# Designs tried in a protein design run: designed miniproteins, single chains, continued (3). Part 35

Each design is a single chain, and the fold is of that chain. pLDDT is the mean over its residues in the fold that is shown.

## One batch from the design tools (miniprotein)

Design m9264
Fold by ESMFold2-Fast:
Structure m9264 (fold): chain A 68 residues (1-68)
Amino acid sequence: MEERKQRLLELAKKIIEDLEKMEKENVPFDKRAEFFYKYSKTFENLEAYSIALTAKRKGVKPEEIIEK
């Protein structure tokens, strides 16, 4: 597996876990925004975040988004 794809997959899975945890904990919107602002600091993190959100929206695994 390409190192870049592996890193994106790991980041996307981590972001999905964080999103699900925040939903369970009812974290306020402002705190969620601060958290995900950290991911906006690099293109790689933004790409992983996009993959994570798309996977959650479509109900598929991040691997399916990356393979496309």
Scores: mean pLDDT 71

Design m9265
Fold by ESMFold2-Fast:
Structure m9265 (fold): chain A 55 residues (1-55)
Amino acid sequence: GKKEMREKILKLIGEILREIGEILDLELEGASEEEIEEKRKRLEELMKKLKSLKP
């Protein structure tokens, strides 16, 4: 139902925000480009999942 879809969307948004925070932390720590790229790929995948969902 609509409740389950809303909860799924909110969970994805929370995960996206977490990944953004982790990317910023890695950049501030001077982590390797490979580590940052891996997190960016995951963020892109989560955003694609969010775009595929209809509220």
Scores: mean pLDDT 80

Design m9266
Fold by ESMFold2-Fast:
Structure m9266 (fold): chain A 103 residues (1-103)
Amino acid sequence: SAEENLKKGKEYFEKGDYDKAIEYYQRAIELDPNNAEAWYNLGLAYYFKGDVKKAIEYFEKAIELDPENADAYIALSFLYRLLGEIEKADEYYRKGVALLKKR
């Protein structure tokens, strides 16, 4: 199932095996393309592999599917700041902080 592949991806991610984590997260998405958590976790795995552009792409997909994912907004803020896109980084940061305050 998509959830079983997501769980295995998380287990490999926690071990630092980002290539295996990506493999299982991709399987989860093939089974359920609307699983926002799987897209978010793909973004994290690509970030830890140093692929900032793919990380941004997958975090943007995660917030498209789940607009309340505060962690994805904060991650996008950080990554856009790394790219020097300060105004875009500040916009994502404000949205993420606003979502965190609702908790």
Scores: mean pLDDT 90

Design m9267
Fold by ESMFold2-Fast:
Structure m9267 (fold): chain A 74 residues (1-74)
Amino acid sequence: KLEEALKKLEKAREAAEKGDFVAAAQHAAEAFHLLGEYEKAAETAQRIYAAGKAGDREEALKTVEEAKEEIEKL
């Protein structure tokens, strides 16, 4: 389950790099859902989506990296 969640975050990173922030937000939310962390899923998806709307790819990628660090500590 942890490995599967990390794979979802890798997909979120790839989507954000391609400028697909909706897919990035969805993959990041799915990673936290796999761990039962529903509030973190919603918060992380909202941050990525907002960064995408602002055209801030760097902030979206930073949010995915922070999510990866949080999941790795679980």
Scores: mean pLDDT 82

Design m9268
Fold by ESMFold2-Fast:
Structure m9268 (fold): chain A 72 residues (1-72)
Amino acid sequence: SLLAKDPTSKEAAEELYEKGKEKFAEGKYDEAIELYEKAIAILEAAGLPPTEYLEYEVNLGLALIKKAVSKL
């Protein structure tokens, strides 16, 4: 298998993801979106398969929906 896993990159992405979930819980959807996108970008750059960050993408989608609904 291609060794594309960087523990430092995974840790950085997980930290951003946790901060994103905190912002989402606070209703700060723009900040949550930015943090989720940064986390996903790190994992994509590290060459991880999409299955390793599917949860991040799902939560990004939910944050985008919440942002759209909050404007109504």
Scores: mean pLDDT 80

Design m9269
Fold by ESMFold2-Fast:
Structure m9269 (fold): chain A 96 residues (1-96)
Amino acid sequence: MEEAEKALKEAEEAIKNGDADTVISYLRKALDIANRLFDEGRYEEAARVAKKVRDLAIEADKKINLTPEQKRQLSILSTAAGLLAVGAEFEAELAR
């Protein structure tokens, strides 16, 4: 969780600086951590991280002047993160 929170914080700062490549790098790291949390059965934590990745990817697309490639990467990240968040929330409800 601390690693994911640090990656998300770095992505948020990169958005403020207009550094799209750094945003993509840290969101990818955070999504990888969210997938590992899901595989470990830590569904509530996975959902929380995945939602933040989705929201920050959408925010970056709105605030940063992106190349077509960067826009494509952020779109993939927001979609993958959104799907993971829904799946993780569903599994968390079932584990109750």
Scores: mean pLDDT 88

Design m9270
Fold by ESMFold2-Fast:
Structure m9270 (fold): chain A 97 residues (1-97)
Amino acid sequence: MVKFKLTVIVVLKDESEAEKITKEVVEIVKKSLEEAGAKILDIKVETKGKTITITVEIEAESVEEALRAVGAVIEALEKKKEEDENIEDVSVGLEPL
């Protein structure tokens, strides 16, 4: 088992939809990680103005499985960005724990 910290940052064009988009993005991240077989140990969500930061601690069977799960998150978030005009940017970072 290997542990990683995943950091997702979503930047919005308008903060009026921040609460709604935060809930939707958290659900996308959770679903993508779980469907990819990663175990979620902790989730921290912070919304500051137009910026949503989601920090997730994950456990996977291998580094390869962790990278596959992160790839699934990136793909799902890029799709969300294409569907939601209020999303200006999405970035994803991964670091070992």
Scores: mean pLDDT 84

Design m9271
Fold by ESMFold2-Fast:
Structure m9271 (fold): chain A 80 residues (1-80)
Amino acid sequence: SLKEAIEEILKLVDEAKARSTDPLAQEVLDTIRKELEKILNDPSVSEEDALEFLNRVIETLEKIDPELAKKVREIVEKYK
């Protein structure tokens, strides 16, 4: 389910934040985490809107953590 996919992605983002030594990467990961939590807790967010956001997250992560981006993409693909 979308909820399970977002919960898995949140865990990966939290792990990436713990491993990161770059303050700018930490800030980007914090922003992503907050938006994912908002989507997870807001029943008014459509599945389409959530999926579009996840695609933007993947694009952002490709620039700062390509390995994390790959893992997130695999989760999104399993959901589809």
Scores: mean pLDDT 82

Design m9272
Fold by ESMFold2-Fast:
Structure m9272 (fold): chain A 61 residues (1-61)
Amino acid sequence: GIEDAVEKRLKEKGSNTLSVSEAADIGAAEFGLDRDTVVKTLRSYFGSDTVTKEEFLEIFG
C-alpha cells in the first residue's frame, strides 16, 4: 500500500523525509494522482518542500 511505498522510498534514500516531488511520484504510482495536485496540496498544507512519512499519510493515507 501507500505506507509501504513511502517506507521503501525513505529506506532507499537513507532519509526520514521525502521531497514533495518524490511524494508526488508515490501518489501518482499508488493512486493515479496528478503530480502537480499532490505537490500543490502538500505545499499548501505543510508550507514546506519536504514531508515526513506521517505528514504524507495524514493527507493521503
Scores: mean pLDDT 80

Design m9273
Fold by ESMFold2-Fast:
Structure m9273 (fold): chain A 63 residues (1-63)
Amino acid sequence: SAEEVARLIEEAARAYEAGDYERAVELLTKAGVPREEAERALRSGDVERVERLGVRGYLNRVS
């Protein structure tokens, strides 16, 4: 559901802020972000990018 995906993206952003990168990748992939894209977000150091990728991943799953 959209609510579940939004929660996963928010959880991923919080995990990223906390430095728990493995959990952030797992949450993003569960939300529909390809693993490679999620791993690239870890290297960027940009929380906003993590959130944007989560939204894109959701759209890819429903298209």
Scores: mean pLDDT 70

Design m9274
Fold by ESMFold2-Fast:
Structure m9274 (fold): chain A 60 residues (1-60)
Amino acid sequence: GTVTRTIPATEDAVMAAVAAANALLKQGKVTSFSVKRPSPDSDTVELTVEGDAAAAEAAL
């Protein structure tokens, strides 16, 4: 499945979320992830992960 999280556009929040997604990728529980800022003025970013949705939701 696909899981999308809205995360504050702070370095600490984004780095923590990316680290969690990368750990799931290393475990083979997810196949890919991406981070996207919806607009230049957005206070949030979107983290999207593909694979085991339950594992992603538990880790993020």
Scores: mean pLDDT 80

Design m9275
Fold by ESMFold2-Fast:
Structure m9275 (fold): chain A 58 residues (1-58)
Amino acid sequence: SLEDLIAEAVAGLRKKSVEEAEKIKEQLLAILRDMGFPEEEIERVERALTETIEELRK
């Protein structure tokens, strides 16, 4: 499910540096767009990953 994908991506990003997490976020969003995910779902993934990266900055 999309929720499972978001949860796995968030967990993966928490193990990375901020720089690597930003790179992974960009790559994942590009893959989802290429796979034809609706923009609304891509925006939801982007929000979750962005919030996770902001937590890593603290």
Scores: mean pLDDT 83

Design m9276
Fold by ESMFold2-Fast:
Structure m9276 (fold): chain A 63 residues (1-63)
Amino acid sequence: SLDERIKKLEEDLKISEKAKEELRKKVEEDPDNIVYRAALSIEEAGIKFLKEQIERLKEEKKK
């Protein structure tokens, strides 16, 4: 149960990190575009949240 949840979050993290890389390239091409900067910031916040959740679940697994 916990192992499956951790694996799912790690998969979601990989998807989000790929999306972040694509958004970072768009920001580099058009640095004045507020929409791309906002999207990148949202993606970075989501990645941080996923990493924190993975770490929390790994600590719970140690019991």
Scores: mean pLDDT 84

Design m9277
Fold by ESMFold2-Fast:
Structure m9277 (fold): chain A 55 residues (1-55)
Amino acid sequence: GSAEEAARLAARLGREQGLSDEQVRQAGELAAKLHTEKGLSAQEAAIAAVAEVLK
C-alpha cells in the first residue's frame, strides 16, 4: 500500500463511522503518517487512525 491509499481508506472508513468532514481529514492525515513513519499497512494505518479520532 501507499500513504495515499492509507489516507483514502481512512476517509472511507471514517465516513462510514459517521465522522465529520474535519474528522475524516484528520483521520486521513494520521493514516498517511502511520503508514510512512511506523510501517503499518494501508489498512492497519486506516483502522488505527479512525480509532484514534473517535477517542
Scores: mean pLDDT 84

Design m9278
Fold by ESMFold2-Fast:
Structure m9278 (fold): chain A 61 residues (1-61)
Amino acid sequence: SEKKKLAQQAAALFAAAGIAEAGADFSASSSLPTAAADAEANRRLAEELRKEAEELEKQLE
C-alpha cells in the first residue's frame, strides 16, 4: 500500500538523519581545522532529512 511505502521512506530518512547527527558529533570531537565546519554541515543535513521525513509523515495523517 502507498501508506506503507511512505512510512518506510519516512523511517529511512529519520535513520539517515540520526547517522548524520552522529557524524556531526564525531566531526566536532576531531582535531582537524575543518572539524567545526564539518559538524555544522552534518547537523544541517540531519535537519533537512528530518524535515523531509516529517513531510512524508504528514501525508500519512
Scores: mean pLDDT 83

Design m9279
Fold by ESMFold2-Fast:
Structure m9279 (fold): chain A 74 residues (1-74)
Amino acid sequence: MFSDEVIEAVREALAATGLPTDEEALKNIPPRVAHVVADVLISKDVDPEEAIEFLKSHPALTPEQQEEVISKFK
């Protein structure tokens, strides 16, 4: 289970990209938005380990896309 801090950061990123912030949208983050999600997570000082696990849990991201987004936390 992810922290409220992670969930709030993801909702902020979705809203910034003009996407819905409901439960369904949180489960289906488009690859194009994943970079914005990572940027917001970093800006909120979210635990990098939890942020990485959240991004890896999303089946919409290919392994290559996951690696690109995760590299922002390094």
Scores: mean pLDDT 74

Design m9280
Fold by ESMFold2-Fast:
Structure m9280 (fold): chain A 69 residues (1-69)
Amino acid sequence: SLEEIKELLEKAIELAKKGDIEGAAEQFQKAMLLLGATEDAAEFFRERVLGEKGMERLIKAAESLIKSL
């Protein structure tokens, strides 16, 4: 459901702000899968957020997605 996706994205933001990048990336990946992304695309998004400035990018992407839901 859209509420489940929103909760996963909010959890990703919370974990990212705490410095738990791996936990944040996992929650973000789950949200991407529920949005209809393929497993490969969800994996790509996870890898992207683990890169340099990954935390800032994850927070911004998650906030933008929540606004779009």
Scores: mean pLDDT 76

Design m9281
Fold by ESMFold2-Fast:
Structure m9281 (fold): chain A 75 residues (1-75)
Amino acid sequence: RDEIVVEINRLVAEMYRTLPPAPSEDARNEQTRPLVQMVRAAIEGRAEEAERIARELGQPEIAERLRELALRLKE
């Protein structure tokens, strides 16, 4: 289980690194809000929600991987 959570966090960290600079803390919080929702969904085993959010953020490859990892956590 810990290995799956580590991999989920690694993928999310990659997405955080691709975010553009934000002019304010509030703007940064709005940019990161969907990433926070995606992480929570993945860790809670809500595979379809995690995949959907990642695809909406333009990361289809990460979306597929998160779905697989979230399903394994739900087992």
Scores: mean pLDDT 77

Design m9282
Fold by ESMFold2-Fast:
Structure m9282 (fold): chain A 79 residues (1-79)
Amino acid sequence: VTLDSAELRGDKIVLTGDFSSGVSDQDLKILVDGKELKNVKIISPTEVVADAPELPPGQHTVKLYYKGKLVGEVTLEVP
């Protein structure tokens, strides 16, 4: 599992990376500024989607955990 980027698309946050290696939705935990995202779903081998919380404009830190281990960290920019 890898994390390459995070993007706000409407009411969703989309993570791009590698999720092809037998990963299930339940193995993934996503935090934005230390807050856990809800409704995490793998939509393709390279994309995961989750519900976006209400985020103020600016830069936010996205952390991806796989089976309780930190796998990646990227910056999300909210306009």
Scores: mean pLDDT 81

Design m9283
Fold by ESMFold2-Fast:
Structure m9283 (fold): chain A 68 residues (1-68)
Amino acid sequence: MSDEELLERIKELAEEMVEAARRGDNEKTRALRKEIEELYKKLSEEYKPEAEKIMEEAQRRGVRAILE
């Protein structure tokens, strides 16, 4: 899988994680977070900053939903 494909997959999983968090699906949210972390580890250094921005934005949105 290319770095661009990994980044796209991280973006998709991040959106799913936000939706799961908003539904209060803690098990699904944790599973998606772990999957995102595994994909992030496979990225080359050049793509990691963009992935971090995606993950931080999704986590911020998801954390607010969980804390409600």
Scores: mean pLDDT 76

Design m9284
Fold by ESMFold2-Fast:
Structure m9284 (fold): chain A 88 residues (1-88)
Amino acid sequence: SVDELLARAEALAREALEKAMEALRKTTDPEKIAQAIGLALRAIGLLLDIEALRGSDLTEEQKTAEAQRLLAEAERLLEEAKRLLESL
């Protein structure tokens, strides 16, 4: 369902934000600090997009397609955040 897709996307986006913030706390490398900030901002933007979709007047079909896109984006973001954190 759309609700299950959005709940999963939200959970992954929040985990990505947490890992980006952890990376920011653990690194003194300016390049990695910039990467962590970028990932955190992308996670916040994704969480806002998820909330916007929940309140939208889109059809169920359009909501499903957009929820799948947001889930894929959240999965990519979490993988990037994990790679950054593991590189520290």
Scores: mean pLDDT 90

Design m9285
Fold by ESMFold2-Fast:
Structure m9285 (fold): chain A 69 residues (1-69)
Amino acid sequence: LSESLKKAAEIVKELAEKEGNKKAVEYAKKAIELADTDPEKAKLYLQKAVSLLSDSVREEFAERVERAA
């Protein structure tokens, strides 16, 4: 669902901003933009953004996504 994908991308963007990872922020922004028009590309950008986060921040992302569901 594009709304869930968009929500996940917003969470990644916030976490990437706190971590100072500008590239992850850019990928998360692209995922948000594409979530409604091209969910497949949005998912790829979301995966790229998550892969650039530190292990601890990736754990926080998983927890926040579960709480948002």
Scores: mean pLDDT 78

Design m9286
Fold by ESMFold2-Fast:
Structure m9286 (fold): chain A 117 residues (1-117)
Amino acid sequence: MKEAVAEASFTVSGPKDTFEKEVELRDLETGEVIGKAKITVELSGTSAKITVEFDKPMKVVDARAVLGRRAPDGSIEVLGVADEVKITDNKIEATLRLLRPVRPGDEVVVLVSVTLE
């Protein structure tokens, strides 16, 4: 398995929120579950911090984080992308500058992709 993805979604209640969700880490090619990830999202105005903690040590070579808003038609409005992330042990940290602040009632979607050795 060379690439995997984890996704989380949350409904925003205010301009400063913290969300945490445990999700499955899936192989992008096969869809097979290869582990679990705990995704924490800290929102503050136009700043977002995404932390991903794996349930086991992973040999992460590269990672990307995307934060968007899900529209009623199911489309995603991309608000922020981080290609440069900090990787430590079994943890990934990304800080994103958002194109606009999230609004109360927005369904925020976080997509984290990782490249494994």
Scores: mean pLDDT 81

Design m9287
Fold by ESMFold2-Fast:
Structure m9287 (fold): chain A 89 residues (1-89)
Amino acid sequence: AEEYKKKADEALKAGNTVEAARYYFQAGLEYMQQGKYDEAIEYFEKAIALLPEDSPLAAEAYRMLSVIYELKGDEEKANEYYEKALKAY
């Protein structure tokens, strides 16, 4: 997770927004695997912020947010993000 955060910052400094979003997405996945759901949410949101709404990577990040909110027991947010993921396809 720390390594991907550093790589994302380096990509942003180089002007490579899409590469930075990919590294933020990878950081989110690592936090999710560790059960660190709040950190995972932060990094998926950072990835989405760098991408067009119709981006396939944004759709995947919305799907991951839906899964995390289901795991946290927040069915309302889980459904909201699931619908966002479907619209981004």
Scores: mean pLDDT 82

Design m9289
Fold by ESMFold2-Fast:
Structure m9289 (fold): chain A 72 residues (1-72)
Amino acid sequence: DPKVEELVARGIELAYLSTPERLRTPENIALRLRQIADYLLENADNPPPGYTAEQLRAAAERLRALAEELLK
């Protein structure tokens, strides 16, 4: 789903851009990815126009999986 891929890519970009360069450790980026995933899940009941609850949940699941992988 192109919209899920877009949400995941934007989530990754936001995690890096919102974390100061000196603080971009795997642990800090993983934490930020989880925070973004939680934000998507909180908005799943009232998704923005053009997105579905399922797309927001799928993107959140992938961001959480990426965060888990960074900590290995």
Scores: mean pLDDT 85

Design m9290
Fold by ESMFold2-Fast:
Structure m9290 (fold): chain A 83 residues (1-83)
Amino acid sequence: GDEAAARAAARALAALNNEGRVGLVVDGRTLTVGSNGSEEAREAALAAARAAEAAGAGTLTEIGDALRVDLAVDAADLALPGV
Protein backbone atom coordinates (compact mmCIF):
# COMPACT_ATOMS: atom_id res chain seq x y z
CA GLY A 1 0.00 0.00 0.00
CA ASP A 2 0.87 3.69 -0.42
CA GLU A 3 0.57 5.95 2.65
CA ALA A 4 0.22 9.12 0.52
CA ALA A 5 -2.66 7.59 -1.50
CA ALA A 6 -4.30 6.29 1.71
CA ARG A 7 -4.03 9.77 3.28
CA ALA A 8 -5.49 11.44 0.16
CA ALA A 9 -8.48 9.05 0.11
CA ALA A 10 -9.09 9.37 3.87
CA ARG A 11 -8.87 13.18 3.65
CA ALA A 12 -11.39 13.26 0.79
CA LEU A 13 -13.82 11.16 2.86
CA ALA A 14 -13.18 13.30 5.98
CA ALA A 15 -13.89 16.48 3.95
CA LEU A 16 -17.27 15.06 2.82
CA ASN A 17 -18.05 14.14 6.46
CA ASN A 18 -17.08 17.66 7.67
CA GLU A 19 -19.40 19.17 5.02
CA GLY A 20 -22.24 17.03 6.46
CA ARG A 21 -22.60 15.22 3.12
CA VAL A 22 -21.76 11.71 4.44
CA GLY A 23 -21.24 10.06 7.82
CA LEU A 24 -17.73 8.72 8.41
CA VAL A 25 -16.72 6.25 11.15
CA VAL A 26 -13.02 5.53 11.77
CA ASP A 27 -11.96 2.27 13.48
CA GLY A 28 -8.23 1.53 13.28
CA ARG A 29 -7.56 0.85 9.59
CA THR A 30 -11.26 0.76 8.63
CA LEU A 31 -13.26 3.71 7.30
CA THR A 32 -17.03 3.25 7.05
CA VAL A 33 -19.00 5.80 5.03
CA GLY A 34 -22.75 5.99 5.68
CA SER A 35 -25.45 6.90 3.18
CA ASN A 36 -26.66 10.06 4.96
CA GLY A 37 -25.63 12.46 2.17
CA SER A 38 -26.81 13.13 -1.37
CA GLU A 39 -26.28 10.64 -4.21
CA GLU A 40 -23.63 13.09 -5.53
CA ALA A 41 -21.79 12.91 -2.18
CA ARG A 42 -21.95 9.09 -2.21
CA GLU A 43 -20.56 9.06 -5.77
CA ALA A 44 -17.69 11.35 -4.65
CA ALA A 45 -16.93 9.05 -1.69
CA LEU A 46 -17.08 5.98 -3.97
CA ALA A 47 -14.69 7.63 -6.46
CA ALA A 48 -12.19 8.45 -3.66
CA ALA A 49 -12.42 4.88 -2.28
CA ARG A 50 -11.94 3.34 -5.75
CA ALA A 51 -8.91 5.58 -6.39
CA ALA A 52 -7.37 4.39 -3.09
CA GLU A 53 -7.96 0.73 -4.04
CA ALA A 54 -6.50 1.25 -7.54
CA ALA A 55 -3.38 2.83 -5.96
CA GLY A 56 -2.98 -0.17 -3.58
CA ALA A 57 -3.71 2.01 -0.54
CA GLY A 58 -6.78 0.05 0.62
CA THR A 59 -9.62 -2.30 -0.26
CA LEU A 60 -13.16 -1.10 -1.03
CA THR A 61 -16.23 -3.14 -0.04
CA GLU A 62 -19.78 -1.94 -0.75
CA ILE A 63 -22.15 -2.99 2.07
CA GLY A 64 -25.67 -2.08 1.00
CA ASP A 65 -25.84 1.74 1.10
CA ALA A 66 -22.54 1.96 3.06
CA LEU A 67 -18.94 1.93 1.84
CA ARG A 68 -16.13 0.25 3.77
CA VAL A 69 -12.45 1.01 3.07
CA ASP A 70 -9.79 -1.13 4.73
CA LEU A 71 -6.69 1.09 4.58
CA ALA A 72 -3.09 -0.08 4.15
CA VAL A 73 -2.17 2.05 7.23
CA ASP A 74 -3.86 2.93 10.53
CA ALA A 75 -6.20 5.94 10.22
CA ALA A 76 -4.58 7.39 13.37
CA ASP A 77 -1.31 7.75 11.37
CA LEU A 78 -3.13 9.98 8.83
CA ALA A 79 -3.78 13.69 9.39
CA LEU A 80 -7.59 13.55 9.04
CA PRO A 81 -9.32 16.95 9.31
CA GLY A 82 -12.37 16.89 11.61
CA VAL A 83 -12.35 13.10 12.30
Scores: mean pLDDT 71

Design m9291
Fold by ESMFold2-Fast:
Structure m9291 (fold): chain A 59 residues (1-59)
Amino acid sequence: SEEELEKAIETLRKKLKEMGFSDEVINEAIEYLKELLKKGVKPEDAINTAINRAKLLEK
């Protein structure tokens, strides 16, 4: 649902902001999250995968 998608996006955004990532990296991770959700990845798994991608981009 759109509500489930928006909740996942906001959860990811808040977690990445708390970890100190830039808005550019956060936006990239959110787009990746949307792609994973469209492919049928579970929200929790998609969020964790997107966080790991953000960590690699800021390393």
Scores: mean pLDDT 83

Design m9292
Fold by ESMFold2-Fast:
Structure m9292 (fold): chain A 66 residues (1-66)
Amino acid sequence: MSPQELANKVIGLTLRAIGALLEGNYEAAERDIKALREVSKQARENGHTEVAEWAEKQAERLEKLV
């Protein structure tokens, strides 16, 4: 997976999680946070450190809102 494809996943998952939180759907938000952590892991395994750190930071920020 390219860095751009991983970055697009981070954007999509973050926006979807925010939408879920605004609706009070914490279960859906938790699924997207878990998916962000998986994207971070995939990015690190492929040497895309900046995308990995960004995905982790988004997951951490969202977890504080759950």
Scores: mean pLDDT 85

Design m9293
Fold by ESMFold2-Fast:
Structure m9293 (fold): chain A 74 residues (1-74)
Amino acid sequence: MTPEQQEEAKKKYKEWEERMKRLDTSIEEAEKLKKELEEELEKAKKEGAPEEEIKMIEAQIRVAEAAIEELKKK
């Protein structure tokens, strides 16, 4: 992975940290975040992003899915 790719991955992770604050607000916000992440995953795959970046987005989607399931139980 190039230094430029590493910096891009760090930027995306910081953006994800800000989005995580939305997961505890409502089911609607959590579902919206999941949809945004799914669109980012499709874009990353289309642009030929490295596997590490794709796996990171997939992990973020799983976190959003878990948050939605927990909110639905309440």
Scores: mean pLDDT 75

Design m9294
Fold by ESMFold2-Fast:
Structure m9294 (fold): chain A 70 residues (1-70)
Amino acid sequence: LINKAVKALQEGDFEKARKLLEEWAKQNNETLEVEIKEFDNEVQLNLTRTTPEGVTRKSTITVDKPPPPP
């Protein structure tokens, strides 16, 4: 599931990537908050996952942008 979300991000389909990550968090019985930050060379997806016990986990997925055409 994570690999499919990364692929969606590489394709610029942020909506699909978000949906896939929400499904992944749901499989782990966690809630998910997604923040997308776009930079010149990369896109960062900041994930905040909360367990049913209220434990918060933060992770970052970074995807390289294709180089601009010459």
Scores: mean pLDDT 75

Design m9295
Fold by ESMFold2-Fast:
Structure m9295 (fold): chain A 55 residues (1-55)
Amino acid sequence: LSDAAQAATLLALGTIAAVLGNAALAVSEYTKAAALNPDLAPTAQALIAAINAAA
């Protein structure tokens, strides 16, 4: 798998974790996605900020 495909999968897993109420796991998965694909970092950071604002 490419790093881009892995990063996209981690964003999807983070969103699923957030919907299930696991904010800590969601933030962890988004952070991993940003690390693997810097092009997705702005999106991952926005999603992390949204979770932190909701908490």
Scores: mean pLDDT 80

Design m9296
Fold by ESMFold2-Fast:
Structure m9296 (fold): chain A 92 residues (1-92)
Amino acid sequence: SMMQELRKAYMKRFAALPPAEQAEVRALSLQVGVKQGEIVMLGRRKGKTEEGIKYAVELEKTFYQMVVEGRAPAEIRAELDALTEKYKAELG
């Protein structure tokens, strides 16, 4: 699947990062999980369960893409925060 290929690229990129950057990316990965949970829960409460799941998948995909592109951790965090707010607004 596209997600599986993207995840493989992400894992390869992660393994090549210096230890300090690996620690920052690991912290961002944990934040993605928390944000996905919030999006999925909001989707359920709003009667938009399928949309919530789709947004959670898109958030993870965007995270992997930004890591593969070599974006700075601070830039990745800002984009993840902005996308999470956008998805929550779209769920209502």
Scores: mean pLDDT 91

Design m9297
Fold by ESMFold2-Fast:
Structure m9297 (fold): chain A 62 residues (1-62)
Amino acid sequence: SMEILEEAKKEIEEIVKSNPNNPELVGKKIREIFEKYKPLLSEEELEELDRYAKELYVKALS
């Protein structure tokens, strides 16, 4: 469970870092990651993943 959350966070981080000037693609890929991991994570873990993704995405937009 925690390992799966870490994998999801890493995937989001890699997408953000690999696409610094493509926020539309980053947003799309983050949504795809959430749909992929949604059935594998607890409600609390999903909320933490959402918070992490939003913070990281906003920072990438500067």
Scores: mean pLDDT 80

Design m9298
Fold by ESMFold2-Fast:
Structure m9298 (fold): chain A 88 residues (1-88)
Amino acid sequence: MSKEEIKAEARRLADELVALVDKREAGKATAADIREGDRVALRLLGLLTSLTEEDVEEILAETLAKVTNPKAKALLKHLFDQALKFRK
């Protein structure tokens, strides 16, 4: 997979994770949705460890700029921080 494909997939997974948080806030999340959220978060973390620190920070900034839900922002910051820690 090219670096651009990895970045595109990471952005897609970040958006999917935000949508799952929004579904939970709407009171429509099932146990299956919670498990899917964990799966998406782990896959996103794995992809981010394949990118440079600069690429990870870029994707985080872009994703946070379009997210209004504070719980989604906190989760994204935590996951991206973990990815940077695994890069070091």
Scores: mean pLDDT 80

Design m9299
Fold by ESMFold2-Fast:
Structure m9299 (fold): chain A 75 residues (1-75)
Amino acid sequence: SELEELEARALELGAKLREAVAAGDEETARELLREIAELARRAAELYAASLKDPEERRRVEELTREYLEKVEELL
């Protein structure tokens, strides 16, 4: 399933992030955090697509946008 694929990718990126942090590689760590944020966006899209109520879907889309804007401010 797409969720299983996202979970596998998240585990892979998490392992790479741990290695980058241990090596003091801040540039690679920031790139990996951006990729993790993109996975979170995709997971939110899948969740929103499962919702029957258009207002609930719009709310998930708003919260996802707010989250991603804050991630960009930090990275």
Scores: mean pLDDT 83

Design m9300
Fold by ESMFold2-Fast:
Order: C-alpha cells, then sequence, then structure tokens
Structure m9300 (fold): chain A 124 residues (1-124)
C-alpha cells in the first residue's frame, strides 16, 4: 500500500468514528510519550482521554499534509498555534499515531518529535 493510500485509509477511519479514533490516538501517544520520558505531554494527553476534544476534519487534513511532506516545523507550528490545550493535545496525539502508522519517521526521529512536543507543552 502506498503512503498516500495509507493516509487516505487513516482519514476514512477518522471520518467514520472521530471520537473513538481521537481516544485511540491519545492512548497510543500516551504510551509513546511515557517511553520517551515526555512527562508534560503524557500528562496533557491523559487529561484529555475521558472527554477528548475532537479536531475538525480541516485540522486533521492539515496535520496529515505536514506529516506526508515531512514538514515537522509546520506540524509543530500547527499544534503550538492552538490556544485550546485539549485541542492541542488531541492534535499531538493524532500526529504521533499517524506518524507511527504511516512509518514516515524512524523510531529515533519520532522520539525527537515527541520531546519537541513535550517542550512546547511544558512551556505553556
Amino acid sequence: MSLEEKAKQLLEEYKKDPVGFTRSALTFAILRAEEAGAAALAALLEAQLPNPVVPSLELVEQILEAILNKDLDRLLELIASVEDPGLAASLAGFAIMAIGRLQVLSEEELRELILRLDAIFAAR
């Protein structure tokens, strides 16, 4: 399956159950954040798990575009620009899970991204 086909499948799964998908993304991201030692990110992701803020389809598409282009600076800018901490956490969770599922980054590159996200959330 091509990278574009995998991304399309992921977007269709999101459209079918945005709440369940967001909760799955948060759960996946919590485990990855804990493994990386990203304590601030992990805490914010866990806080959202019971009642997640569901991102708009437009925001999800923007995150996916940044991931497919390997534009990590744009990805971090999109998440950092969000004023609602719940929405920011949901977007971070989605990004981590999407990167993991699409395999666009190495395990080390994903860990570095998680630590950069942790720094953004710790600075708030």
Scores: mean pLDDT 87

